# Designs tried in a protein design run: designed miniproteins, single chains. Part 61

Each design is a single chain, and the fold is of that chain. pLDDT is the mean over its residues in the fold that is shown.

## One batch from the design tools (miniprotein)

Design m2240
Fold by ESMFold2-Fast:
Structure m2240 (fold): chain A 105 residues (1-105)
Amino acid sequence: NAMEEEREKARKLIEENLEKFAELLNMSEEELQKMKERAFEIMDYLLEQGVEPEVAANAATALALMGYSVEEVKEIFAKLSPEQQKEVVEKLARLTPELLKLMQK
């Protein structure tokens, strides 16, 4: 199933990203698990909106790190046009690799 393969790729990227952030931020295993759960829920929502898997994974990671739930993301996105949603997602997706670079200094 192509959708399941896309979801699996996005999940793996979120796991890799959040494990790196957990190490850098000295997160507990409990904190990491809760953040993975939030990021996976946000990722699923973004994939349903037609966002590319890598972009969805990176954007979901950023949103989860900022403390957003999937319900809060849905509420924010409901107020935005499709063009604004795309811009926000693309900006958030770029934050994840940029934050990793900053925190490795």
Scores: mean pLDDT 84

Design m2241
Fold by ESMFold2-Fast:
Formats: sequence, structure tokens, C-alpha cells
Structure m2241 (fold): chain A 70 residues (1-70)
Amino acid sequence: SLEEVEKRVRELGEKAGLSEEAIQFALDWVRAVIKVTGETDPEELDRLVERAVEMAKRLEEFFKERNIPM
């Protein structure tokens, strides 16, 4: 379910040490992708979760390197 996907994004983001702002970015991104694509395959959803967390991590690094608050 979408709720289980969102819970997994949060759990992986917290394990990766992401801020709440970065986790919210990952959640918003995965929600948007699922809404647009209609993806329901568990393996593809797992890949989307991993991509969302990686993107949020890179975004947080980008802001830190430029001294921009999230």
C-alpha cells in the first residue's frame, strides 16, 4: 500500500541520518511518481523508495555545500 511505501521511505531516511525536511522531500517525490505512473509492482516500488532517499540525501548535501538552509 502507499502507506507502507511511505513508512519505508521514513525508516530508510532516518537510518541514513536525513533531516525531517529531507525525509519530507523524499515522501513528496515518491507520492508524486506513484500518482503520475500508477506503479503498483513491489520491486519497482522498492526501487522508487531507494531513489527517493538517495535524491533527498544528495539534495541535503547540495544545500549544505552552499550554506542554504532546508
Scores: mean pLDDT 82

Design m2242
Fold by ESMFold2-Fast:
Structure m2242 (fold): chain A 61 residues (1-61)
Amino acid sequence: TEARREELKRQAIEDALKAVEEGRSAVEAIREMREKLLAAGLSEEEVEEAAKRAHKEILAS
């Protein structure tokens, strides 16, 4: 469902932010996020949108 896809994106972004806070590189965290979302069945377009959101959040920190 749309709600499930949005929840997966939200969780992946939160996981990426947590990884960066724990000292992992932003590039590595975003790459793992993309891999997880693609494996979960999200489209390339949805994954790229989630990656852009994560980048924005990381830069705002």
Scores: mean pLDDT 81

Design m2243
Fold by ESMFold2-Fast:
Structure m2243 (fold): chain A 88 residues (1-88)
Amino acid sequence: MAVPAEILAAANRAALAAIDAGEAKGRLGLGIGAALTLVGAEAALAIFGDLEGALREARAALELAEELGNEEAVAAARAAIEAIEALI
């Protein structure tokens, strides 16, 4: 299965937003953690075709984005979740 460009774009935007939010709040480690969780979601989709695994990782990234308190990162993570759910 080819990963839809929309899913990859949503996950990449969420990952970048999480890193930026972490840097802005002096919590780069938390931002990197959220970004790595989203990269894990992309890998689950691209390598394994595991939509449920990707959804679980995207939801974990949303929780990390909420801890960062950055609304752009939260919105991007929600968009990634919606894009993955549309394939289930």
Scores: mean pLDDT 62

Design m2244
Fold by ESMFold2-Fast:
Structure m2244 (fold): chain A 64 residues (1-64)
Amino acid sequence: SLLEEAKKLLEKGKETRDVELYERAYDLANEAIREALKQGDYELSLEANRLAAEAFRLALELRR
């Protein structure tokens, strides 16, 4: 799933300190939010939103 791929990219980004992996995780998490909302899966949309927020914060930390 998009959410599982985003989680894997986020974990790999933590291991490699690669901002591009965090940005990709953020993009996939946002795609997962849109897909979840389209299906009416609010629990999945909340989880994806939390993942997107974490990826965004981690990317900002690496850029500073």
Scores: mean pLDDT 84

Design m2245
Fold by ESMFold2-Fast:
Structure m2245 (fold): chain A 61 residues (1-61)
Amino acid sequence: LLSDEELEKRIEELEKEIKELEEKLAKLDPDSEEYKELKEKLLEKEIELGILLIQLGVNRL
């Protein structure tokens, strides 16, 4: 179980990673294998972010 401080730190890290991946994807050819791999990583990070945001919301209630 993560503390609120640890959750906020991980959320901030994920938001930065997501932004970096979005910037990389914008520069890549959509038909490339690298694009597909990065898009999958982006989806995984977005799912993790959603879970952590829900957990943070519950902790704040």
Scores: mean pLDDT 80

Design m2246
Fold by ESMFold2-Fast:
Structure m2246 (fold): chain A 71 residues (1-71)
Amino acid sequence: MTNDDWINTFNLSTTLSPDQARQVADSMQVWIPNQDNPQIGQMQIQINRAVAQGDYDTAQQIRQQAVNYIN
């Protein structure tokens, strides 16, 4: 996904400035697992929820679990 896809999907621009929204999107986008896998898709939803709540530590932890799951 692009940074614009992340910003639009999570409506980050409604709670953050555009620059802050892009920084959050960038931190989450280093590598995104394949969404076609149902388990990975569920983890991405949880990551999205944590980001929306401003819980970036939890979002990063779940993302790392998703990376480990497919590797």
Scores: mean pLDDT 60

Design m2248
Fold by ESMFold2-Fast:
Structure m2248 (fold): chain A 91 residues (1-91)
Amino acid sequence: VVEFPAQPPAPRTVRSEVTLPPEWARGIMAAVASDGTLEIRESTGDRLVFEVTLEAQGPELKVRFYFLQQLPGRSTFFAGLAKTHVIRVTP
């Protein structure tokens, strides 16, 4: 009897750092990875250190950072794409 023991490669973890303009770092920041699970490990002013646990074995990972800021003199907030960080991943 032949079974197909082709298990996916073990999940890989990628750790990286990005710098954002200080005005955006004062707001609420959200990060979205194109694959896997993203966690922010450190945040100091304009600096974010993040870790992504990959679920697929694709050659490229994109992480998009968004900011949320309150408009002056209002209770209204806006969200915008602050930065797209592209990481090339090898097996």
Scores: mean pLDDT 65

Design m2249
Fold by ESMFold2-Fast:
Parts: C-alpha cells; structure tokens; sequence
Structure m2249 (fold): chain A 80 residues (1-80)
C-alpha cells in the first residue's frame, strides 16, 4: 500500500522531505492524526518553508484538539 511504499522510501533516503509529507498525508486520510503530525514534523525539519507541510501539520493538530499548535503552524505557513 502507499504507507508501506513511502516508509521504504524514507528508510532508504531519510532526507526525502516529500516522502515524509506523503506519509503524513496517507496517515491523515486514515484518521491517524498523531502519526500524521509526527511525519509532517519530519518533513518540516528537512524543509522548514514547505507551506503544504506546515498547513497539513496545523490541520492535524486541529483534528487532535490542540488549538494552540494548530494556530502556531498556520501562522508559520502564512509567513513563508
């Protein structure tokens, strides 16, 4: 499946920010918001100006009920 595919990609190349982003998106679509947030944070650690990763991390925290973190990452995305 897509999760297994992208997990293999990041195991082989852990600096592939886009693969971490796609892993986060797969988990978000499965409702696994905590794991999605972890993978989006990895994408942002590699590419801090990735607006898509910042916005998706904000959405993940919003889904988890963490309004303060959701606002923080949304504001970071707007400042890029």
Amino acid sequence: DSLDFFQQVVARNPENAKAWLYLGEVLYNEGRYEEAAEYYEKAIALDPENVEALENLAKSYEALGDKEKAKEYREKAEKV
Scores: mean pLDDT 84

Design m2250
Fold by ESMFold2-Fast:
Structure m2250 (fold): chain A 95 residues (1-95)
Amino acid sequence: KRYSAEELFKRQDEILERVVEELRKEGRTELAEQVRKLTNGEKIESASEEAKNMAFAINLAAAKGMIEDLSIDEEVELVLKLRDASKDEILAALK
């Protein structure tokens, strides 16, 4: 399937907002803010590996969901399960 960049960005934003809300509920406010900024393309010198991995997972989940017609709820659940995962584990889960 051929998808537009606009559709990808919209899906990314919906996943991002749901993930950030959940991280804030868990008291992980700093992680939530780093994930938001990294997902939107901002460079953060002091970003944790966890934040970088979460931003990567959101981007892959959005692409996977567009290809496999997954719901936003399914994509959010996948990302949240991977919040403590390594980059290799994220690639294995979301390929």
Scores: mean pLDDT 77

Design m2251
Fold by ESMFold2-Fast:
Structure m2251 (fold): chain A 70 residues (1-70)
Amino acid sequence: MEELEREIEAGVMLTALASWHTAARNAGDEESARLADEALDRLAAAIAAGDWEGVRAVYEEAVRRLRELE
């Protein structure tokens, strides 16, 4: 069940960042859109590597940076 839980968490994180990217793009916020896009790439790479600590770290840093831009 641990693997399934991590996959669900990763899916939620991907969806959250994708939603931030879409919202930022629709608002014309190029900086937030760019940051969210970069975070999505990093998150996908961490997931592909099975680096679950990296997945969480990338998400937490991205959310922190995006909130700083608001």
Scores: mean pLDDT 80

Design m2252
Fold by ESMFold2-Fast:
Structure m2252 (fold): chain A 87 residues (1-87)
Amino acid sequence: SKAQEYNELGKRLLGEVRLEEAIEYYDKALELDPKYYEAYANKGHALFLLERYEEAIKEYEKALELDPNYEEAKKNLEKAKKALEEK
């Protein structure tokens, strides 16, 4: 699907540390598929790397609302919460 293509492009940009551009493509994926829990988690990861911890937490929580068993998002949510407390 086009949503999956945008998510994969976002992941590639994330790997290149093009974090704001990665978020842009994750947002395009989510516009096409608002239930795409992996794209919410990937957007959270990019926001975490930008040290935008409160926004990262919201995205991880949305991913877990859609898939409560998404272990990577659960782990990254706890990491983001800890980072916010240490700030």
Scores: mean pLDDT 89

Design m2253
Fold by ESMFold2-Fast:
Structure m2253 (fold): chain A 70 residues (1-70)
Amino acid sequence: SSIEEEIKKLADEILEVLQKIYELDPEEGEKLKKELDEVVEKMESLSPEEQLEVFREKLAELKAKLKELE
């Protein structure tokens, strides 16, 4: 479904942003990776629509953090 494709796209973008954070600040990158792993684990109980919303919010959060580190 299109929602599954959007979730995959968001997950890929999250990993790209996280990799950039790792390159600027490895300690912050490790911390954010751990937080992302906890979010993914909690998502097993959510609907696909709720998972999409969570990933959108997480991507926005990580993009804001990357901008602070630049």
Scores: mean pLDDT 83

Design m2254
Fold by ESMFold2-Fast:
Parts: sequence; C-alpha cells; structure tokens
Structure m2254 (fold): chain A 60 residues (1-60)
Amino acid sequence: SDEIEKKIEALTVAATLMLLRGKPEKEVEDNARILGKGLGLTEEQIEEALKRARELAAAL
C-alpha cells in the first residue's frame, strides 16, 4: 500500500543518513529494526529499507 511504501522510504532515508554519518553497520541495522517495528513494518520490509539505504549510501 502507499502507506507501507512511504514508511519503507522514510526508514530508507533514516538508515542512509546513519550510514553517511559513519555509524557502524550493526548499529544502523539495530536502529533500523527498532524504528521499523515502531512504524509497524515487517522484518522483510525493514530488510528492504536497509538494502535500499546501503545502495544509496554507496552511490553518494
């Protein structure tokens, strides 16, 4: 749904910013899971956001 996709996008942006600020991968993963669960996202949706975030951080 549009609502779920917007939540995944928001988590992607947050995780990308954490990676760009030099947070360790494990800390970014743990923070993304806490935030994603708070947003009502599934583990699969959180993993998708983290995958997108790593791709974006590598491209910037």
Scores: mean pLDDT 87

Design m2255
Fold by ESMFold2-Fast:
Structure m2255 (fold): chain A 65 residues (1-65)
Amino acid sequence: AVEPADPLSPLERRILELIAEGLSQAEIGERLSISPATVSRHVRRIMEKLGLSSLEELKAYAKAN
């Protein structure tokens, strides 16, 4: 189910922007000074919040929004 508009936190939105730039989870972790495991957890949560089922869909969403 799709939740109300703007379900993402500022950190989740920043991670989405970096995914749109083509960065890996390790590179995003380095950019944000957090572990790759933490980035992976946030990516999973973002996909769940947005109702997306794949990283390709997430990347497309990030580039369009």
Scores: mean pLDDT 77

Design m2256
Fold by ESMFold2-Fast:
Structure m2256 (fold): chain A 60 residues (1-60)
Amino acid sequence: AEIVIHGTTPLEVAQELAQHAAQFPAEAAALLEQAAKAANDDEASDLIEQAGIAVEAARA
């Protein structure tokens, strides 16, 4: 299923992705949940990148 993101900041994107965490591999879901709770946008951005890598690894 396609996930539509309306957020413009890394924190907003992470919060929206975390709402769909059940659609991701467990490792990526955990990283997205942490990104949604990040202290700032830079931390959220780093965790989103790590979640993306985890999704790609699960597909390989």
Scores: mean pLDDT 77

Design m2257
Fold by ESMFold2-Fast:
Structure m2257 (fold): chain A 91 residues (1-91)
Amino acid sequence: MEELEKAKKLILEGRYEEAIELLKKILEKDPNNIEALVLLAAAYELAGRLEEAEKVKKKLEENFPDYDYTKAIMDILVEAGVAELKEVVMK
């Protein structure tokens, strides 16, 4: 859980590649960690790595068909978009 919180903070700070590497490490230990998969898909989308994002979303759909992962990913993207705008304005 603490590592997932750090990954989310990295995403909100615009540090997408660092978040991706941390999330990959979490998924090596727990490949079906739904929160890590959601954060990884969001981080890939924000990094512009759309092909990798689609692969993660497909895994979420196949392994967790009753989970609204689309809403979970969108919630993170909206939150990250607001955080990124704040950093740009402060420059």
Scores: mean pLDDT 77

Design m2258
Fold by ESMFold2-Fast:
Structure m2258 (fold): chain A 58 residues (1-58)
Amino acid sequence: DPRFEALRAEAEALIERLRAAGREALADGVQKALDVSRATGDPTVLEVAIADARAALA
């Protein structure tokens, strides 16, 4: 699924940015959402986690 692949790539890049910024709790949240998304095939939790993390970086 191209949308899911793009979403995962965005999550990976965001996790790197969050860790570089010292935002470990947010990075862990996105990582857990990514893991759940991979296990269930449901992107919803990952979409929410990415949105929340982007808002925190804005």
Scores: mean pLDDT 82

Design m2259
Fold by ESMFold2-Fast:
Structure m2259 (fold): chain A 99 residues (1-99)
Amino acid sequence: MADKYIEEAEKLVKEGKYLEAGIAYRNAGSVYLSNGDYEKAIEYYKKALELFKKALGENHPLVAGTYLMLADAYLKQGKTEEAKKWLEKARKIIEENRK
């Protein structure tokens, strides 16, 4: 299942469709997370993150949402301090978007 999203994301990147590609990589990461493959979930969430930043800018809600997904994956790995870093990045974006 994740492979389908990865193949689609790679095609979308080649076509310059960075938002759609980011969504596809995020979906791949979520499939890996559900299967307990936290390392691959983090990898594909980071790929989604870079594409969302490129398409939408660093302070967009989709960037904040991806930081929360990274925090969840790190927490599931037992990496609490790493998870806190991603939670703080998400919090800063959420606070900025309330104004």
Scores: mean pLDDT 87

Design m2260
Fold by ESMFold2-Fast:
Structure m2260 (fold): chain A 75 residues (1-75)
Amino acid sequence: MNEEEYEEALSKLTPKERKVVEAMKKAGAPLTVRQLATLTGLSQATVSRIVRRLVEKGILEEIQMGDTTYYALRP
C-alpha cells in the first residue's frame, strides 16, 4: 500500500481500529490476537473483530503459522 492509500484508509478507521494498526506498526512483526489485546488494552473478542475487518479492508493480512494465526500489516 502506498502512503496516500494508507492515510486514506487510516482516516476511515474507528479509534479502536487505528489503535490496533498503531500497535502493529510499533511491534514491526506479525502478532496474535492475544498479543494485540495485551498491547492495546482491548479484549481478545474486540481485537478479533477488528483484525477481521482490517483484513477485509486490505490493511492487514492473516498468516497461519502451524497451529497459530498471526496478523501483519500488508506491504
Scores: mean pLDDT 78

Design m2261
Fold by ESMFold2-Fast:
Structure m2261 (fold): chain A 99 residues (1-99)
Amino acid sequence: PLGMTVGIAMTAVDTGLGEELRESLEQALSVNPNNVHALTGLGTLAYLEGDYETAKKYFEKAISLRPNSGLLWDNLSTVYEKLGDLEKARQYREKALKL
């Protein structure tokens, strides 16, 4: 059930709605460059577009501002899995679970 809901949301973000979301998030980040929600959103959009290096940079910046966010460590773990760094992915997943 959760996987199906996530799949639908991911499909919606990959459509024209994703472009409006990106513009909104970029505007929020231009007002506050340390906006963790905007950084997390832009990282997620980059990930969905297959730009894992850009997703990594956004999530790493967000983690530098919120180091105790299990969600951000989990997101970064998933990005490292896509980049082929399975050891870092495992370490960051374990970090997320302990938070």
Scores: mean pLDDT 78

Design m2262
Fold by ESMFold2-Fast:
Structure m2262 (fold): chain A 75 residues (1-75)
Amino acid sequence: SEKEERLKKMLEEAEKRAKELGEEAFAKNVPLEVIQKALQVLLDGVKKAVELAEEDPEKAEEIVKKAIEEAEKII
C-alpha cells in the first residue's frame, strides 16, 4: 500500500542519516557517550513515528525529521 511504501522510505532515510551521523561523529572523535545519546534520540523518534504511521503518516514523517535534527544538534 502507499502507506507501507511511505513508511519504508521514511525508515530507509532515517537509517541513511543515522549512518552518516555516525561516520561524521567517528571522524570528529565525538565521545561514545554523546554518540549513544544522539542515536537514542533518533531511535526514540523512529519508534514513535512507526506507532503513529498507520493513523497519521504525515505526523510520523515530521517526527522522524525532528528526531534527525535533534540528533544532528547533539553531535
Scores: mean pLDDT 82

Design m2263
Fold by ESMFold2-Fast:
Structure m2263 (fold): chain A 70 residues (1-70)
Amino acid sequence: SAELEEILKRLKEIEEEAEEAQKENPDDTEGFKELAKLYEEAIELIENKEDPSKIEEILEKMRKKIEEIK
């Protein structure tokens, strides 16, 4: 569906931002540990075909965590 394609595109963008943040902030172990938990939650929601709005909520939390790391 178009909604799933948009979610996957946004997840890919977040993954790229997370990789960049990790390269710039390698000592923020706790921040990346929390980000990894959010990533696992997002994947679980996608695999279970949960509501797009619930998935978007987790993606937003991931973006905020990346901003905290930067």
Scores: mean pLDDT 80

Design m2264
Fold by ESMFold2-Fast:
Structure m2264 (fold): chain A 66 residues (1-66)
Amino acid sequence: SLEEIKKLLEELNEALKAGDEEKVEELKEKLGGRGEVMEETAEKLREIGDEIQAELAARRAARAAA
């Protein structure tokens, strides 16, 4: 369901805001594992996934640099 995917995205944004890496990883797996995704929604989810991946990579790089 698109509504369920949207809810997962909202939870993912909240987890990112809180810095909860474990929950972010879990939600990323759930989003990637969802069976029913419309083509248009899949493209948008990919872009969001790329942004999330970039943020996580930046956070890890900052931690490694410290």
Scores: mean pLDDT 69

Design m2265
Fold by ESMFold2-Fast:
Structure m2265 (fold): chain A 60 residues (1-60)
Amino acid sequence: VITFNVSFGSAADAQAVADKLKEQYPDAEVKVEGSTLTITTDKTPQQAIGMVLTALGEGL
């Protein structure tokens, strides 16, 4: 398992992404801390960042 942080421009953006991640990836633990998400997953950091980008609707 791996834990990493992703910073957003606002707490609202972080919360929206956290809600979407919880819906799409219920096996990942997601916590919102202001404008920062703390994500715990058994994926690699790059895969987990991909999950965040997908949740933002970017799909990169």
Scores: mean pLDDT 72

Design m2266
Fold by ESMFold2-Fast:
Structure m2266 (fold): chain A 64 residues (1-64)
Amino acid sequence: EDLRKAVELLRKAMEAYKKGDYQKAIELFNEAAELARKAGHDEVASYFEKLANEAQEKLKQAEA
């Protein structure tokens, strides 16, 4: 089930985010969003995309 896999990727993304690995977190959040969208859960996919954008902002701050 694509949604179940998306939730697993979300957990991994949050762990990467917590460790400060924002690049990995961005990739995992985007993968989770794609799987959620494929499963027909557009609102869930949009939420994951927002998390990826937040991780992207953290990455920019860390690079500055």
Scores: mean pLDDT 81

Design m2267
Fold by ESMFold2-Fast:
Structure m2267 (fold): chain A 69 residues (1-69)
Amino acid sequence: SELLKEAELAYKENPSPFNTYKLLGLLYYESGDYESAIEYFEKALELEPNDEEVRELLEKAKELLKQKQ
């Protein structure tokens, strides 16, 4: 996905804790592991609370987790 490519590029340019957590969250999200995705998106938001993309991804991951069979 475009977001995953952007997160990977950001991590390569600056492997900060925020960029690491955002990348890990997206990797878990793309793999369908919503529990792990939520954990890493929450860690990213602890560092940058106003990141709109991470906030939206966290909301989506929580919604998908509620729908698990």
Scores: mean pLDDT 85

Design m2268
Fold by ESMFold2-Fast:
Structure m2268 (fold): chain A 61 residues (1-61)
Amino acid sequence: DLVERARQLLEDMKALGFTPEEAAENARKAPPALQRAIVESAKDMEGPLVEAARKAAEEKL
């Protein structure tokens, strides 16, 4: 469930025109459970914004 919410968050960021840097900063500020969900949801997603958020989320895990 949290993984699906993380996927929706990343899709919303793409739709709203967030930059990869903005997505990464949001991922870094997320609580650990959401950071793990971002990493998991990003495995089957593509794009510079998703990759930036995944790398940022992994930094604190």
Scores: mean pLDDT 83

Design m2269
Fold by ESMFold2-Fast:
Structure m2269 (fold): chain A 67 residues (1-67)
Amino acid sequence: SEAEAEAERVRDGLRKALADAAANGQPTIEVTVKVGDAEVTRTVDLSDPQAADAAIDGLAEEALKRA
């Protein structure tokens, strides 16, 4: 479905950004997600993998609600 494809695209983008930040040894990253005309920005703590994972899912859901 369109919503599922959108969520997967957002998650893939976020995972790539987090992986790049982690490879550079960053403790936090500011992530902006844009879906259609909706834009959500959040700071993600990379020192807690569970919190980072939850933040990715939350950002994807938030973007979908606004798309």
Scores: mean pLDDT 72

Design m2270
Fold by ESMFold2-Fast:
Structure m2270 (fold): chain A 65 residues (1-65)
Amino acid sequence: MAYVAQAEALAAANPDDASAWLALGLALYRAGRYEEAVEYFEKALELDPDLPGAKKALEEAKKKL
């Protein structure tokens, strides 16, 4: 999946950037991989608990489980 591979590369290049992990979670969510999306949204919030949109994205992904 092009979006997931691209987001994985961004997160790998920027492992301490919460928004890179948020982007990976969003790419996984679009791919229907909700369990993995939840994992990376939680990782993004662990790095930056005030990251805009991350808490909502986590809630939406959990709703799909």
Scores: mean pLDDT 80

Design m2271
Fold by ESMFold2-Fast:
Structure m2271 (fold): chain A 55 residues (1-55)
Amino acid sequence: MKVVEEIIAETKEEAEKLAKEKIRELQEKGYKVVSVEIEKLEDGKYKATVTAEKK
């Protein structure tokens, strides 16, 4: 199973923190995290995208 989780935060630090929390939860559920992307949006907010899969 493959999952993609998106998180929007007002600061880069918050986006990184929330992404790390999501990674930990996914790993505890048996998912392997395959990529993490942090993107600055045009509106000054940040989007973190975590992609994970279960083997």
Scores: mean pLDDT 82

Design m2272
Fold by ESMFold2-Fast:
Structure m2272 (fold): chain A 68 residues (1-68)
Amino acid sequence: TDEEAAEVLALSLVDAAEVGGPESAAKAVKEALKSGLSREQIRRALEIARELGMSEEALEAAERALEE
């Protein structure tokens, strides 16, 4: 489901941010877009990632990547 896809992406975003910081989170968003995920699914994933404690800097970088 769309929610399941968003949850999987959210976990990947949190992991990317913890390992490689904001740039890794941004890269993960760009890869998700390339793989065919919708902007709506990615926005939902970012909301879940914020709830999971992803840093504001990483969230900002990921949101910027989604807008590019």
Scores: mean pLDDT 83

Design m2273
Fold by ESMFold2-Fast:
Structure m2273 (fold): chain A 64 residues (1-64)
Amino acid sequence: MPLTREQVVAIAESLLKTGDLTEEDVELARDPEKYEEAIRKISEVFSKLLTDAVDAAIARQKAA
């Protein structure tokens, strides 16, 4: 599904609060010409968070 610009900005602001994005990355999301770059950065962060979550689950299973 295509994300609206407002949704991209909201996601970027949420990731800024967790330290996964910088304030400059949020500004990219607010820029009508650069929001596609912001989407790409957000996708990269989500990919990393998913990988980290999987690795943590595997480590927890091995430690149990």
Scores: mean pLDDT 75

Design m2274
Fold by ESMFold2-Fast:
Structure m2274 (fold): chain A 57 residues (1-57)
Amino acid sequence: TRDRIIETALALIAETGKLPSLREIAEAAGVSLGTVRRHFPSTEALEHAILRALLAA
């Protein structure tokens, strides 16, 4: 699920050019906001995960 959340966030960034909210990622990934927050307790934690994924590409 963590990887799915990151993939969903990257897809939203590609479509919008903006960092999505945890709520928007939850809706797009088909998971609860609580599930997103369990893996990423803050937007900064999500940003770090996204940056790492982009650097690996």
Scores: mean pLDDT 78

Design m2275
Fold by ESMFold2-Fast:
Structure m2275 (fold): chain A 57 residues (1-57)
Amino acid sequence: MRVATALRPYQATNEGELSISAGQQLTVLAESSDFLIVRDAAGSTGLVPREHVQLVE
């Protein structure tokens, strides 16, 4: 699995999305061209827009 770092904050607007803050480390569970399914350090999972995160590995 890849790790991603949040480049900018994102506020979840729909059920199933994840709110993130800039600099937050996330585990990538699934990838698409537009969105990632990620897990945060607390174990919360959700969808975030790809443009808000950078994949590292």
Scores: mean pLDDT 79

Design m2276
Fold by ESMFold2-Fast:
Structure m2276 (fold): chain A 57 residues (1-57)
Amino acid sequence: LVEEARRLIEEGKERLSKGDVKGAVELYLRAARLAEQAGDVELAKEALMGAVRALLQ
């Protein structure tokens, strides 16, 4: 779960760098769900902040 969430955050960053805002947001939101399931509050916050930053672009 934590490993998968970290992978999704990394993929979200890659999507965002390529201009795929919608894809990045979807990956960040999935990462946040997995981090919450794992009980990793810090990782969930990081993923949610990624989604917010992507939407502000």
Scores: mean pLDDT 81

Design m2277
Fold by ESMFold2-Fast:
Order: structure tokens, then C-alpha cells, then sequence
Structure m2277 (fold): chain A 65 residues (1-65)
């Protein structure tokens, strides 16, 4: 499901943060993966933007702490 993919992307982002990757690089990776997911599942632009923003918000919270 899209939600399982969202969780998977957040888990991958956590690993990237632990490896010391810059926030911009992590966000770039997430944008690319969300675009692929949106294309695969036929998501609307609104659904794609919501998922992307939700993931980015979570990553920013994790990166600040």
C-alpha cells in the first residue's frame, strides 16, 4: 500500500540521517522515490504532494533531533 511505502521511505531516511547525509540529499532522494510511487499507483498531484510533505515534515523532525 502507499502507507507501507511511506513508512519504508521514512525508515530509509532515518538510516541516511544516521549515516550523516545532508538534509538536502535526503529530501532529494525522497522526492525521487515519491515521484516513482505516484506514477506506479496513479496518484493525483494533490495525493503526491500530501505524501511528500508528510514524509519531509517527519524527516525534518528527525534531523533536528
Amino acid sequence: SVEEIRKGLIEQAKKMIEEGLPLDDIIEFVKLMVEKVAEQFGLTPEEREKILNDIIEEIKKLYEE
Scores: mean pLDDT 81

Design m2278
Fold by ESMFold2-Fast:
Structure m2278 (fold): chain A 63 residues (1-63)
Amino acid sequence: ILEVLEEKGEATAKEIAEETGLSVTTVTRRLGALVGEGLVEEVGKGVYRITEKGREYLKKLRE
């Protein structure tokens, strides 16, 4: 999910579900958790974007 948001900049739960092969329900639940952790933010109605904290977290996971 974070990788999709990093690549696209912004995406809806449906677009993330299509890219990841997860259900929209699963993506929505995970996005809610990521927003709670400050790794993702909702920038409009159902549109999500990765935060700087999320980018740092993703870099750490890749290293």
Scores: mean pLDDT 77

